# Designed miniproteins, single chains, continued (2): the designs that were tried, part 5

Each design is a single chain, and the fold is of that chain. pLDDT is the mean over its residues in the fold that is shown.

## One batch from the design tools (miniprotein)

Design m4145
Fold by ESMFold2-Fast:
Structure m4145 (fold): chain A 89 residues (1-89)
Amino acid sequence: NEVITKVAEAELRKLGIDTSKLSAELAVELGRVVGRLRELILNGASEEEIEKQKEKMVEILKKGGYSEEEARKQTEKAYEAIKKEVESL
């Protein structure tokens, strides 16, 4: 679904993620993981659960063609952006 893909890509870019190498399928999958990460932060979930979602983001970005270093850097930027969004609610 092109609409779902465009919405996912827009949300990911807002969080500082480079979507240029991501397929539509990977962008949607990453968007779902980001949504779950946001939910976990809002609900005060454990560090282990948060880290598990961050690792899923890294693996999706690596599948998209980013290096381990680039994937982790983008994941940390997105995580910090999500935390700031949650804190402003």
Scores: mean pLDDT 85

Design m4146
Fold by ESMFold2-Fast:
Structure m4146 (fold): chain A 100 residues (1-100)
Amino acid sequence: MLLEMLEEIAEEARREGLSMDEMIERIIERAEEFGLGEAIRELIDLQRQGEATTDTAERVELAEKVVRLMVEIMRKAGAPEEEIERFRREAERELEETRA
């Protein structure tokens, strides 16, 4: 559900030639319908901070915060616990690769 919504917004943004900021605002507006607007905004800010940092430890810490927010968003969006746990495992694997 949530991933499908994000994919639709991304495809629409590409088709309309929207900037990244405009796409982000559309995601936030849609997420506000589920009380997730602030969580999505925080997620995007954390992603931008991660891209700006050159410190690997800080990047990993920011990524861990992103994973925690994504889990909360998925739960509020009604994702099955099995799907949330698969996402968490995948994210943990990527974090281990980043640390190595």
Scores: mean pLDDT 70

Design m4147
Fold by ESMFold2-Fast:
Order: sequence, then structure tokens, then C-alpha cells
Structure m4147 (fold): chain A 95 residues (1-95)
Amino acid sequence: SIDQYIQNIDQQIQRYMQQIRQDVRDWVRQGWSEEQVIARAEGRVDSNYNIIRVDASRQVPDQYRDQIFSYIDQQYVRMRDDIITHTRGVYRQSR
């Protein structure tokens, strides 16, 4: 069902977001500016978004393609918002 493909995408997103959040904490500890960390974290979200789309193009049946890509695009916006919010939070807690 379509729900199985959504679950697989959610698992990929969770894994990628966990990695980016860990990287953000490391970059903050290294003394990078908030602007530098946000730019790098957004770049990682963009790269992971492209990987998720490529994986979906190979695994998702044609009948679900439009719905799945629409979902991925919505999640991309949320991932960007979440990482910016997370990064700002880390700077507030680490300073």
C-alpha cells in the first residue's frame, strides 16, 4: 500500500535528520557561526531531499508516484524549518 512507501520515506527522513542534528552540535562546539551552521545544515537537507527523491523514483510504483513526490516535497519544507529551529535552539543552549 501507499502507507508502506510513506513509512519507508519517514524512516529515511528520521535517519538523515538525526545525522544532521548530530553534525550541527559538533559544528557549534567547533566554534562555527550560526550563519555557517545553518547554511551547511540546509545544504545537507537539500542533498538528502535529492537522495530521497531518487530512491523513491526507483522503488515507488507509477500509480503512487505523484502522491509520494508531493509528500516528499511537503516533508522537505518541514525538514528545512525543523533544522533551522533546532540549530537556533542549540546556539541558545550552548551559549
Scores: mean pLDDT 88

Design m4148
Fold by ESMFold2-Fast:
Structure m4148 (fold): chain A 92 residues (1-92)
Amino acid sequence: SVVEEIRRKLEEAARAEKEDVEKGTLKAYEAGRLAVEAVRRDPALTAAAAELFVEWLRENKDASDKVIAALRYAATENAELYDAVQAAADAL
């Protein structure tokens, strides 16, 4: 499932950040890009992908600004995904 792959990449980003912020940043960007491409292919996945970003930020309140910025930047091409990341980050 692409939704499960997005969740896995987001979990990898959280783990990678604890060792190296740059690795976390790259993994977050990869997760965001996978979500954008999945939603582009199947717009019905938009709400599920947005909720994954909100859930991830809620579970990782200590995520660095760089990692959050990378996820948001990756989501730039999809307004709903971008807005979900921005709103969740603003609530931290």
Scores: mean pLDDT 84

Design m4149
Fold by ESMFold2-Fast:
Structure m4149 (fold): chain A 96 residues (1-96)
Amino acid sequence: MKNSPEEVEIFERHSARVRAENPQTEEERRDLLVEFLSELLGIPKEEVRKILELIESLDEEKRKELAEREEELLETSESLREFLEKLFKTVLEIEK
């Protein structure tokens, strides 16, 4: 995968926040992840939180379906941003 200069800058900002904040709890780590994904994907933090909660709420069968599709999406995606955009769309499709 090739990352755009914009994606690289977002990755660097996230790395700096992780170092500065030194997250001690799962909640703190989740908050940093939400901020990172919101910036990377250009979607509101609230929407990212909803999608992450949806992933956590998936039953075993839906989780297996998602895992199988993740491998295909990873192979066909040119960047991490594209992969995550496709993954989020897939999660919303599976939940239906």
Scores: mean pLDDT 75

Design m4150
Fold by ESMFold2-Fast:
Structure m4150 (fold): chain A 77 residues (1-77)
Amino acid sequence: KKLYKVVIESPEPLDFKPIIEAVKANDGEIVSFSSPARGIYVLYIETDKPEELKEALTQVVTAQGGRILSFEEVESM
């Protein structure tokens, strides 16, 4: 499996329950979570299904008025 960095922007606090469920439904694992700036959320997620996960996350984030700023593979440390 590969590690992906997901950056989310939301003007309101995100409800993480649908985000966690979307990750689990796509055999993903949230490795870390941070909010480096107001309205910005950074998730590091391990998955073998990046395209399916990206689609699912886009759906649950946009349903809350947020958007995905980036979804990028972390190649090497």
Scores: mean pLDDT 81

Design m4151
Fold by ESMFold2-Fast:
Structure m4151 (fold): chain A 79 residues (1-79)
Amino acid sequence: IEDEKQNVLQLRQDTLELLKQAKTLSQKASLVGDHVFALTGSGGRAREVRAKILNGEMDPEEAIEEETQRYLDSLDALG
């Protein structure tokens, strides 16, 4: 469980670093979508978050933080 939380925090850091290098909103949305898919395995959720970023409904950095925290909370709920 602790190793998995550490891997999730490392993935968050890696995605945030890539996000700083992205030049367009479309690239940022794709990076966040990939991050969501890596965490959840859900193409549907990844597509939903990407669409919200492209429509201006969600900030890319905020999306990474919210989806990362949601996954960490799910690990805590499992024990």
Scores: mean pLDDT 80

Design m4152
Fold by ESMFold2-Fast:
Structure m4152 (fold): chain A 65 residues (1-65)
Amino acid sequence: MSEEEQVKLLMERLGLSRKTATEILNRVREMIAAGKSLDEIVEALMEEFGLSRDQALYVVALYLE
């Protein structure tokens, strides 16, 4: 799945702006590159972007597809 397709799905499913969706995907990429666990990524997305656990899990699942 392309980054543009991921951004579009985050905007449509979570009601996020394009800027916020792009920032979230960049943050996930940085955390994966840093060797963070999926649980650490979920917690960071909830804390930094105010996502629910279900929304954060959706972001991680979408990024890994």
Scores: mean pLDDT 84

Design m4153
Fold by ESMFold2-Fast:
Structure m4153 (fold): chain A 85 residues (1-85)
Amino acid sequence: MEAVRQAVRDAALAFLEQIAADKGARILSIEETEYENAVRITAELELDGKRITVTVQGALHDGEILVLAFSEEGDVLGQRRLPLA
């Protein structure tokens, strides 16, 4: 159970870093909230001198890690599905 939570957290953080890289943004802060089968990461990014908020949620679903990222406005920025091995 703990290993699964760590894998979900690591997947969510990796996806956040990829989104920041794709946007050319700098990660300023990260706030993590852990649930039994999910992790929510709220990050402040700096893009062209502006601050934007991105939320990444990771969860275990049917033996796979699902990661979803969305903007402060609720626009979907991306999603990933990763095998748990």
Scores: mean pLDDT 80

Design m4154
Fold by ESMFold2-Fast:
Structure m4154 (fold): chain A 87 residues (1-87)
Amino acid sequence: MEFPSYEEIVRVLEEHPDDVRVVAGALAVAELALRAGRGEEPDVDEQNRIGTEAYRLATEDIEKARERAKELAREAERLGHPVARPD
């Protein structure tokens, strides 16, 4: 799976800041990208747990969910190229 860049996450959040599903999706994907950047490959069960937690946070505090999504996406981008080669 291709993970979106920090720029793509920010764009999605700015286009749909009050959409709980969009914010939750961005948060979940940012966390999955961070885990992948750390050398973890999340399986379907882990993806489901991350998605459920992201949706809950976006429902309870959408501003905090947006902030966390941006922070996780930024960290994932910093970690995301440990073996990136042009091919």
Scores: mean pLDDT 75

Design m4155
Fold by ESMFold2-Fast:
Structure m4155 (fold): chain A 60 residues (1-60)
Amino acid sequence: SLGDQLSDAEIDRALADIILGVASTFVSPEMYEALRREVEARLAAGESIADIVRAVNELL
C-alpha cells in the first residue's frame, strides 16, 4: 500500500514512472523509448532520482 512505509527503491521507481509518464506527453515515441531505457538502466544501477532527472534533462 502507498500509505505504508515504502523502501527508497520503491519510491524512486514510482517517481521515475511519473516522470516518464509526463515526458511521454511532450516527446516522440522514439525519444520516449530512449528515455525509458536510460531510466531503467539507471534504476538498475541504484542511481538516485536526482541523477535520473538529470539524465532525462540531458536527453531532452
Scores: mean pLDDT 76

Design m4156
Fold by ESMFold2-Fast:
Parts: structure tokens; C-alpha cells; sequence
Structure m4156 (fold): chain A 75 residues (1-75)
């Protein structure tokens, strides 16, 4: 439900308050905002997840997150 997605956003935001570089939290926010139709916000979080993954040497994961961001921005 939309209410469940809003709750997921709040939980992921709490994780980011503790660790702003939590890749998993940014991915969850990207997915949640995408499902809420908030595509620019989804793209921003996927882009941040990609930057963080790339900085840690997770090149293949970063590529997937950048693809997710580009898909969201196209909507």
C-alpha cells in the first residue's frame, strides 16, 4: 500500500540519519520513491547509491544503480 511505502521511506530516512552513506538505505529510498511515482527523488537516491558503491569499488552494483536512476529520470 502507499502507506506502507511512506513507512518504508521514514525507516530508511532513520537509517540515513545514523549513517548518511548507507548504500542499502539509499537503494530502499530509490525503490520506495519510484513506487510512489516520485521519480526525481528516486533517481537522486539511486545516483547517491551508485556514487557510494563506486567509491567502494563495487563497480557492477554502481552500474545497476545508475541504470535505475536513468530509468526513473526518463519518466
Amino acid sequence: SQEALERLVKEAEARLAADPDDIGAHVLLGQAYYNLGRFDEAAEHFERAADLAESRGYTEQAKVFRENAAEARAL
Scores: mean pLDDT 89

Design m4157
Fold by ESMFold2-Fast:
Structure m4157 (fold): chain A 74 residues (1-74)
Amino acid sequence: EPPEQVVLAEEVFWNEIAPLVPDDLVEEFYAAASKVFAYLTENDDFDPSNALADTLKLLKKVASPELAAFLDTL
């Protein structure tokens, strides 16, 4: 899986996952995801085969327990 999977993950989060996020978590999701994707697009030390998993792990680190629980249902 090439590094371009980070860009694809970002598009999925904005276009497919974001509409599924509860209204009270949407702003937190946008803030956390933007920060994580900015980090991943600048960092070349990640494993391309695990880009989506790494995105979710980093997102959960900056997310509330409620948002992290939602992400676990995906």
Scores: mean pLDDT 68

Design m4158
Fold by ESMFold2-Fast:
Structure m4158 (fold): chain A 83 residues (1-83)
Amino acid sequence: DAARVVAAVEMLLKELGLDDLEAPDLASLPPSALRQLLGGIYLLLRELGYSDAEIERLLGPRLVRLAKETVEELERRAAEAAA
C-alpha cells in the first residue's frame, strides 16, 4: 500500500545518502506512475544487495509481485521500442 511505498522511498533515499531530500508526493501520483515507481524501487533495492525475501518483508508479497510484473512490462516495452 502507499504507506509501504513511502517507507521504501525514504529508506532508499537514506541508503543513497540523499536523506535530506523529501519523499515524492505519492498521493498525487496516478496508479500507473505509482506502479512504475514501485518497479523502480524494487530494482534499486536489488542493486543495493537486498534479497527477494528482504524486499518482500519491506513491501509485502503483493507489492513485490506487482513490482516484478511492472519490471517485466517495462523491459518488454524497451525491447519493442528498440526493434
Scores: mean pLDDT 69

Design m4159
Fold by ESMFold2-Fast:
Structure m4159 (fold): chain A 100 residues (1-100)
Amino acid sequence: SAVEEAYKLVDKALEVIRSNHAEAVRLLNQALELLKDDPVEAGELLRYLADRLEEMGFPKEAVEALRQAAEAAEKKDWVSMNQYLTKAMALIQKQLHEEG
């Protein structure tokens, strides 16, 4: 299903997020495109991503931005969802750069 494929793309993004941030962003965008007509599943996918990143020790501000992206997706506000996702990914990239 599109849902199963989207979760596989997110899991792959999480595997490469520290080594290839650009590829992680591309995989996440592909996962969300698969769920463009399923706002509830898109919201659940973004909450799953937020929980995994929190467990990986990424900044609270990035995790919270993803939770805000999930709320926006559930409301079919794809513009706000993309803005929050972009903010979260930028914060993750900054943290990875600062860790050396």
Scores: mean pLDDT 88

Design m4160
Fold by ESMFold2-Fast:
Structure m4160 (fold): chain A 68 residues (1-68)
Amino acid sequence: SDEAKKQLDELKNLSPEQKEKLVKEAEEAIRRMLEEAGVDYSSLTPEQVEQMVKDWFDARVEALKAKI
C-alpha cells in the first residue's frame, strides 16, 4: 500500500518531460494491444486515441488506489 501511494503521488507530480514520456508509453501500449486484437490503429481518430490514453491513465490510477 505504501508503494502504491508513492506511485500515485509520482503520477500526480510528474514533470512535463515525465508526462510526455508516459503519454508516449501509453500510446505505444494501446497501439500494441489493438494490433494484437486485430484492430488497425491507423483507423482510429485522434479523439479516440486521446480518450484511450485517458482511460489507460485512469485504469492505472484506479489500480493503484485499490492497493492503498
Scores: mean pLDDT 76

Design m4161
Fold by ESMFold2-Fast:
Structure m4161 (fold): chain A 71 residues (1-71)
Amino acid sequence: SEKVARAAMAAKLAALFYGATDSQANKVAEKVYQLGLEGKLSREAIIEAAKEVGLTDEQAEYVANVAMRAV
């Protein structure tokens, strides 16, 4: 859905803005997109996904806050 695509794009841009690599940002966006398709988008799920791709706690929290505002 458009809402899920917006959350994924917001997560990617937030990760890049906070200094994540292009690879990390793309992986976070893909994980957020899959979470959205499954109806499992939550701040906690996005933080977990971001940390799995190597983002710091601060980067993960920022990404989750920005992505959740997009939904």
Scores: mean pLDDT 87

Design m4162
Fold by ESMFold2-Fast:
Structure m4162 (fold): chain A 111 residues (1-111)
Amino acid sequence: MSPVIREIERLVKEAKELLDRALTASPAEARRLLLEVFRVVAEIEALVREHADELSIEELRRVVELLRELANYIRSKLPDLPAELQPLAQGIVERLEALAAELEALIAAKE
């Protein structure tokens, strides 16, 4: 497995762990942790965009799976977040889904 895929897997795990901490934190700490999730997702987006042209079709499919796994995880936790933070979390989900769709279009173009 490529080093890029391993790094994306690590960042997805980090984002999930930060979100889990946010669910049990005070509102102020939950906001800080959710902003860290946003930053980690931005790092995933940057890595994907930098390396997408270097990845095989199989590796691109793996990235799509990882992006959707994270999006579904955040979506599943959305009702348990403070109401004021739900729009930020929804925005993160939408960004992950948009990136996954972009990569699926790239996969289709390579086939």
Scores: mean pLDDT 88

Design m4163
Fold by ESMFold2-Fast:
Structure m4163 (fold): chain A 81 residues (1-81)
Amino acid sequence: LTEIPGYEITVSHKKLNSEEVTAFVEKALKEYPGAVFGIYDSKGNLLAEARSLSEMASALSAAGLLAMVNDEDITIRVYKP
């Protein structure tokens, strides 16, 4: 997997369901079909991976619970397959 430069977003756990996050995921999938998403905590630990919009929803839900407990931001990175 190769990281796509410039395809990274960091959001508060309070904003994981925002239009901004949805637009970011949709744009990445449109420009890079087959892209893999990595979801990271503020310490750089990989929390989940997703390969589709539905998998992103599930992964962000799980990551959001962890981030809420720790009062931390979530970072989403996009990789080429």
Scores: mean pLDDT 75

Design m4164
Fold by ESMFold2-Fast:
Structure m4164 (fold): chain A 93 residues (1-93)
Amino acid sequence: MEREREIERLAEEWARNRVDIAEVEEAIRENPELVPLAARKALELEKAAATSLTPAQKRMAELLEALLREIEERKVSLEEIPAVVERAAEAAR
């Protein structure tokens, strides 16, 4: 049960690293139940560093906010999250 450590690792990966969409999709496929928790934690980290965010980190924050909104409104099942991520990435072009 390393769930909290996985959430922290994913959150730091998404908030601090300029991870590409393929790495996010991989994480969703392996642990879809952790994605909403990791995304919220990543957004909290990014909001805390708001004055020092790079453009890439700001784009990631927008992607995570869009993903969380879809999940929070329960319009998408966990299995559909990869499609939501792809759609958000297209919008962020």
Scores: mean pLDDT 60

Design m4165
Fold by ESMFold2-Fast:
Structure m4165 (fold): chain A 71 residues (1-71)
Amino acid sequence: SRLREAEEAQREAEKKYGREYGLWARSLVLLEGKSAEEAIEIVDKVHKLVEENPEMSPGEIADELLKLVRE
């Protein structure tokens, strides 16, 4: 089930990085058709980018997320 996979991705991402990342992982499964594993991989990459570049604006973070989704 797509909903079940989205809930699993949300739970795993929220456990790792908090609620906002969980919601992003859920959206990647439901809106972009990613698997739970692909959604977690994208979220892991975005989190690492934010940790390495703490001065990034929310808009810059969103642009990087969209690039990863469109690959």
Scores: mean pLDDT 81

Design m4166
Fold by ESMFold2-Fast:
Structure m4166 (fold): chain A 65 residues (1-65)
Amino acid sequence: SVAERLAEEAERLAKIAGQPATTEHVQLAAKRLGVDLSELSPEQLAYIARRLGLSPGALRRLAAR
């Protein structure tokens, strides 16, 4: 559910920007929802990456920062 909400918010932000979703949209969505990406499981990060068409590796690196 957290992963779903985060992906939906990232999609919404990308739509407003008029572009495909990026890792920056995921980061902004996390800030807006008060979600710490480092607390998400690898499975949750993989779900978000698949839904947004992003690299799972890129999203894991973003979460590790």
Scores: mean pLDDT 83

Design m4167
Fold by ESMFold2-Fast:
Structure m4167 (fold): chain A 65 residues (1-65)
Amino acid sequence: MKEKMEKAEKAAKELAKRYGAESVEFEGDKITVKVNLSATKFSALAIELIAIGIEYGVSVKVEIV
């Protein structure tokens, strides 16, 4: 679990940086990405973040700020 979370954290940070997200938060097995993006970019980021969550078995959330 810890090793999978570290890999998911790295992937989520790289995704957030690529899309220009406001922040990335980590709490236990949950990753929250906060964004202020257009609907199209939000949808693309959300799909990729969900894929990361499935691959590493962690909870993911995208929040519009």
Scores: mean pLDDT 77

Design m4168
Fold by ESMFold2-Fast:
Structure m4168 (fold): chain A 100 residues (1-100)
Amino acid sequence: AARLRELVRETEARLEAAKAAGDLAAYRAAVDALLERLGVTAPSDLEKQAIVGALLLAVREAEGLLSEEERRDLDEAIEELRRRGVDERALRAIEELRRA
C-alpha cells in the first residue's frame, strides 16, 4: 500500500508540473509510466486518464482529503471503469489505495 501510494503521489506531481508547463507529451509520458509500472493496459488516452484520475482520488480519500462531491466522483468513476471492462489490475490498485 505505502509504495503504491508513493508512486501515485509522484505521478500527481509530474502531472501537475506538465500541466503548469503546457507539456502534453510530458503529461502523457507520466500517465503511461504509472500504468506500465502497475502492469495495466488501456486502449485509449481517455481510458488511461480515467484510470489515473480514479487512482489520484483514491489516494486523496485514504488521506482524508476527499469532499462528499469528490467521493461521489470516485464512486462514479469506479462504476464507469467496471462498465467499460478495464484491466482488473487497475481496479485492484484503486481498491488497495482506498483501504489505506
Scores: mean pLDDT 84

Design m4169
Fold by ESMFold2-Fast:
Structure m4169 (fold): chain A 92 residues (1-92)
Amino acid sequence: SLEAAVEAAKRAALAGDADAAASAILQAMQIGRENLEETRRLLLEAAEELAKDPEALRVFAQALRRASTMASAEQGAVLDEVAEYAERLAEE
């Protein structure tokens, strides 16, 4: 279900739907709450897979930032780290 939530976030980003992507990211954070390190790794892998589509990667980064504002401080820090990584990948 964690992998399914991350996959849903990728599909939403590819569809240009930042709100749906943010919702899926929040579900991933909820499912992975006991293993934040593994959740971070899966989100970083998702950003790397989306790097071939910079438009989708930008939507994913926007969704991560949106999810960060709705998450706990600890979860938000992880989401902001992944968002910064995705933002850098989208520029290159």
Scores: mean pLDDT 87

Design m4170
Fold by ESMFold2-Fast:
Structure m4170 (fold): chain A 91 residues (1-91)
Amino acid sequence: IEELVEETIELIEEVGKTAKEAIDKLKELGEIDPELSDEEIEKLIDEREEQLKEKARELGEKAKEDPEYLEKLKELKRLAEEDLKKLKEIK
């Protein structure tokens, strides 16, 4: 469980970093508001990254007592892997 939390957090951090590198392309694709400044978008990316990392830690603690939270943690990891793949395809 601890290892799964760590792997999930690492993926979430890589998603955030890759999204910041792809801001112009994300605006072009209409996935983010093109009227927002790059600074505002980076702030939103940072806030979402922190929220998801907190969620991963929370699910990891709850998974020690309830297997349903272990499945939720695995789902969070899978979603992060999917997001990273999509972002890398953008550039």
Scores: mean pLDDT 80

Design m4171
Fold by ESMFold2-Fast:
Structure m4171 (fold): chain A 77 residues (1-77)
Amino acid sequence: SKELEEIEKIFEEMKKKAEELIKDPNGTLEEFLEVISKGLKEMLELAKKNNVTLPKELRDRIQEEIGRLTLEALKKL
């Protein structure tokens, strides 16, 4: 659906921003958490507005990638 495509786009933009922040020597954990929080909020609000249940496959990918990115961010600090 168009709604799932938009959610996927938000997820990919969130991942890109988080990865760029982790590579930035001036990046902070606070900024990283803001990027993740904003991305998750936008995805959840869009899903709720359109009464869309996120497929298990997408939920699993979101969980796995957020876990990976969080571990990388913590290792940087």
Scores: mean pLDDT 86

Design m4172
Fold by ESMFold2-Fast:
Structure m4172 (fold): chain A 80 residues (1-80)
Amino acid sequence: LTEEAREYADKAIELAEAGDFEGALEYFGKALRLAKESGKREALLHAIGTVIALLGYLFETGDDEAIERLTAILKEVEEE
């Protein structure tokens, strides 16, 4: 489960590097949900690192809508 969360997070970064921010956000959402479900601090810290990396790519493109979607994913997982 923790390993699967990391794989999805890594895929999110790979997609962001390729310019596929929609795919990156989808895989990040999956990674974050799995990390939350695992209850493991290490998985959550890895997800936070992924958020920082994704924000870097999104700021470079100036995609405010993608940043808003990322924020919504974070809030939804926190509220569950």
Scores: mean pLDDT 74

Design m4173
Fold by ESMFold2-Fast:
Structure m4173 (fold): chain A 68 residues (1-68)
Amino acid sequence: METGRQRRAIAIAEEIDPALAARLRDPAFFAEFLVAKHEYERGLLSAREVAERFGVSQSRLSRILRAL
């Protein structure tokens, strides 16, 4: 079952990167994404490093992280 937080993240990602949005529907992947987002918000990871970790566009990921 998708949480409200997961559903919101998927909706935002679908407008920017539909492939990443599909991956976010997996609870295990979503958990890994939240850890990376938390590290990004703490200044431990750049948007580029998060993008490299998941194999996604840095530009698209930066837009998603800003919208979340």
Scores: mean pLDDT 79

Design m4174
Fold by ESMFold2-Fast:
Structure m4174 (fold): chain A 74 residues (1-74)
Amino acid sequence: SEEAERIARRAVLEVGLEALEDGRDPALVNKAMMQAYPKAFEAAKEALEKGASLDEARKIAEETARKVVEETLA
């Protein structure tokens, strides 16, 4: 889904920028963002498929991206 792709890209970028602002290593943040994207994409896609609103899909994608980034940078 093109919508799920856009939602996932924005979620991953937003979470990545937060990590950079928190002083995390840019190379590790880049790696974490690459790992977060497919997870955020699937989460957004499934949410939209289940009839979630665009706002709910964005929240789910952002929460999923944040979790993956935090686990990768731990």
Scores: mean pLDDT 87

Design m4175
Fold by ESMFold2-Fast:
Structure m4175 (fold): chain A 89 residues (1-89)
Amino acid sequence: MEEELRRLADEAIASSPEAIVEAAILAAEKGASGEILLRLLRALTAEGVLAMTPEEAEKMLKNVEKSKAATDEAKEAAAAIAESARAAA
């Protein structure tokens, strides 16, 4: 699982903002390590945040907050993204 999520993250970051959004949501849902989550969340540029709905951002934040593998830094990054998505709506 973690190795698969790392590969997914690498592919998404090399692809498109939409792919990064999908990978971040999936990684949070599957309980990816804090390292993988933070890497994906930091790769979400302003363009990636705009590609995410407030509902998707909220779902991601809740999954990151529930993850025991997520670091405080990853949780803060997820909260900032959710706030940005809500402000853009």
Scores: mean pLDDT 72

Design m4176
Fold by ESMFold2-Fast:
Structure m4176 (fold): chain A 104 residues (1-104)
Amino acid sequence: MAEVQALLEEAREALKAKDYEKAHDLMVQAFALARQQGLPMTEEMAEVAKELGEAFYEAEDYFRAAHFYYQASRAYRELGDFERAEEAGKKAEEALEKALKVAS
């Protein structure tokens, strides 16, 4: 829907500006709003989640990288894109392993 789409575009803009905290907050709001309203997952939601996962992974914020890769994997699965879902899921597992190694 238009409001979810606006949040996703703002998240992309924040990501391009390297404002990762703002991008995180906007994406959390977008997924929460979509779930609250029973909206179907969109390719845009999957792509933005993947981009955030990649950005946090490059920033070595592995816990948030794992979270967004997992969201991308789930979104791609709901869209029937099992290849991209598996790729994102594997990246989520890799990021989670790195996050847990730091935390343990």
Scores: mean pLDDT 81

Design m4177
Fold by ESMFold2-Fast:
Formats: C-alpha cells, sequence, structure tokens
Structure m4177 (fold): chain A 90 residues (1-90)
C-alpha cells in the first residue's frame, strides 16, 4: 500500500516538473518573440527576416509543446494505473 502511494507521488512530481519545463520554454519563446518585435520597430527593412525568425520560434514552440504534452500524458497514465491499484487494495 505505502509503496503504491510513493509511486503515485513520484509521478505527480514528475508531471509537475515537466509542466514547469514547458512553462519555462513558453516564457523564453515569448520573451524572444517580444525582443524580435521590438527590433523590427528599429529596422523595418528587416521585417521579412524578423517574421521568418518569429515563424521558426512558433514552429519550435509547437513541436516542443507537443513533446511535453506526450510526456505528461504518459506520466498521467502511469499515475492512474498506480491509483487504481491503490484503490483496489483498500
Amino acid sequence: MEELKKKIEEYKKRIDEVGKEAQAFMDQARAEGDRLLEEAKTDPSKKEEYQARLDRIGEELSARMAEFQAEVDKLEEERKKYEEQYNKLK
């Protein structure tokens, strides 16, 4: 019983850690995007270059967020399995 409870808590912590990593990545991407928008205001001749860089940031963000979601889904599935086992033993 206690071992299952520890496993549930471990998966909850791992899910929280992945969520924090995802949030940090989003915050970094937003900060870089904001910086590029400010740079574009100082040199309009590079508008297409800045837009291409913003598009790349968006594509990378989408890909990384999909990876984080897949990790969370896997961890939540394992957590649920241990929760079901714990509940059956009560």
Scores: mean pLDDT 82

Design m4178
Fold by ESMFold2-Fast:
Structure m4178 (fold): chain A 83 residues (1-83)
Amino acid sequence: SVLEQTRRLVEQQKENLERTVEELKRDESVSPQARAVRIDMQLGSLEVYLSIQVLFSGLPQSEADKLLAEFEKHAEALKKELL
């Protein structure tokens, strides 16, 4: 189903975000502001993807909202690891 496929993608994107955070922890050339922007851009990309699934694939808006909120919570937890 679209919901199951979308949930798998969100889990994959959480893993990708974890790898990005680990890379940012090791890269002294990236400012704190730039680190925040890179994480926020991944969130924005997921929001666009979920909007496309709602519009064209029949994903319920309520499920898209839940998945986005789940990813936001995961991103905030990982941001705390950078601090």
Scores: mean pLDDT 83

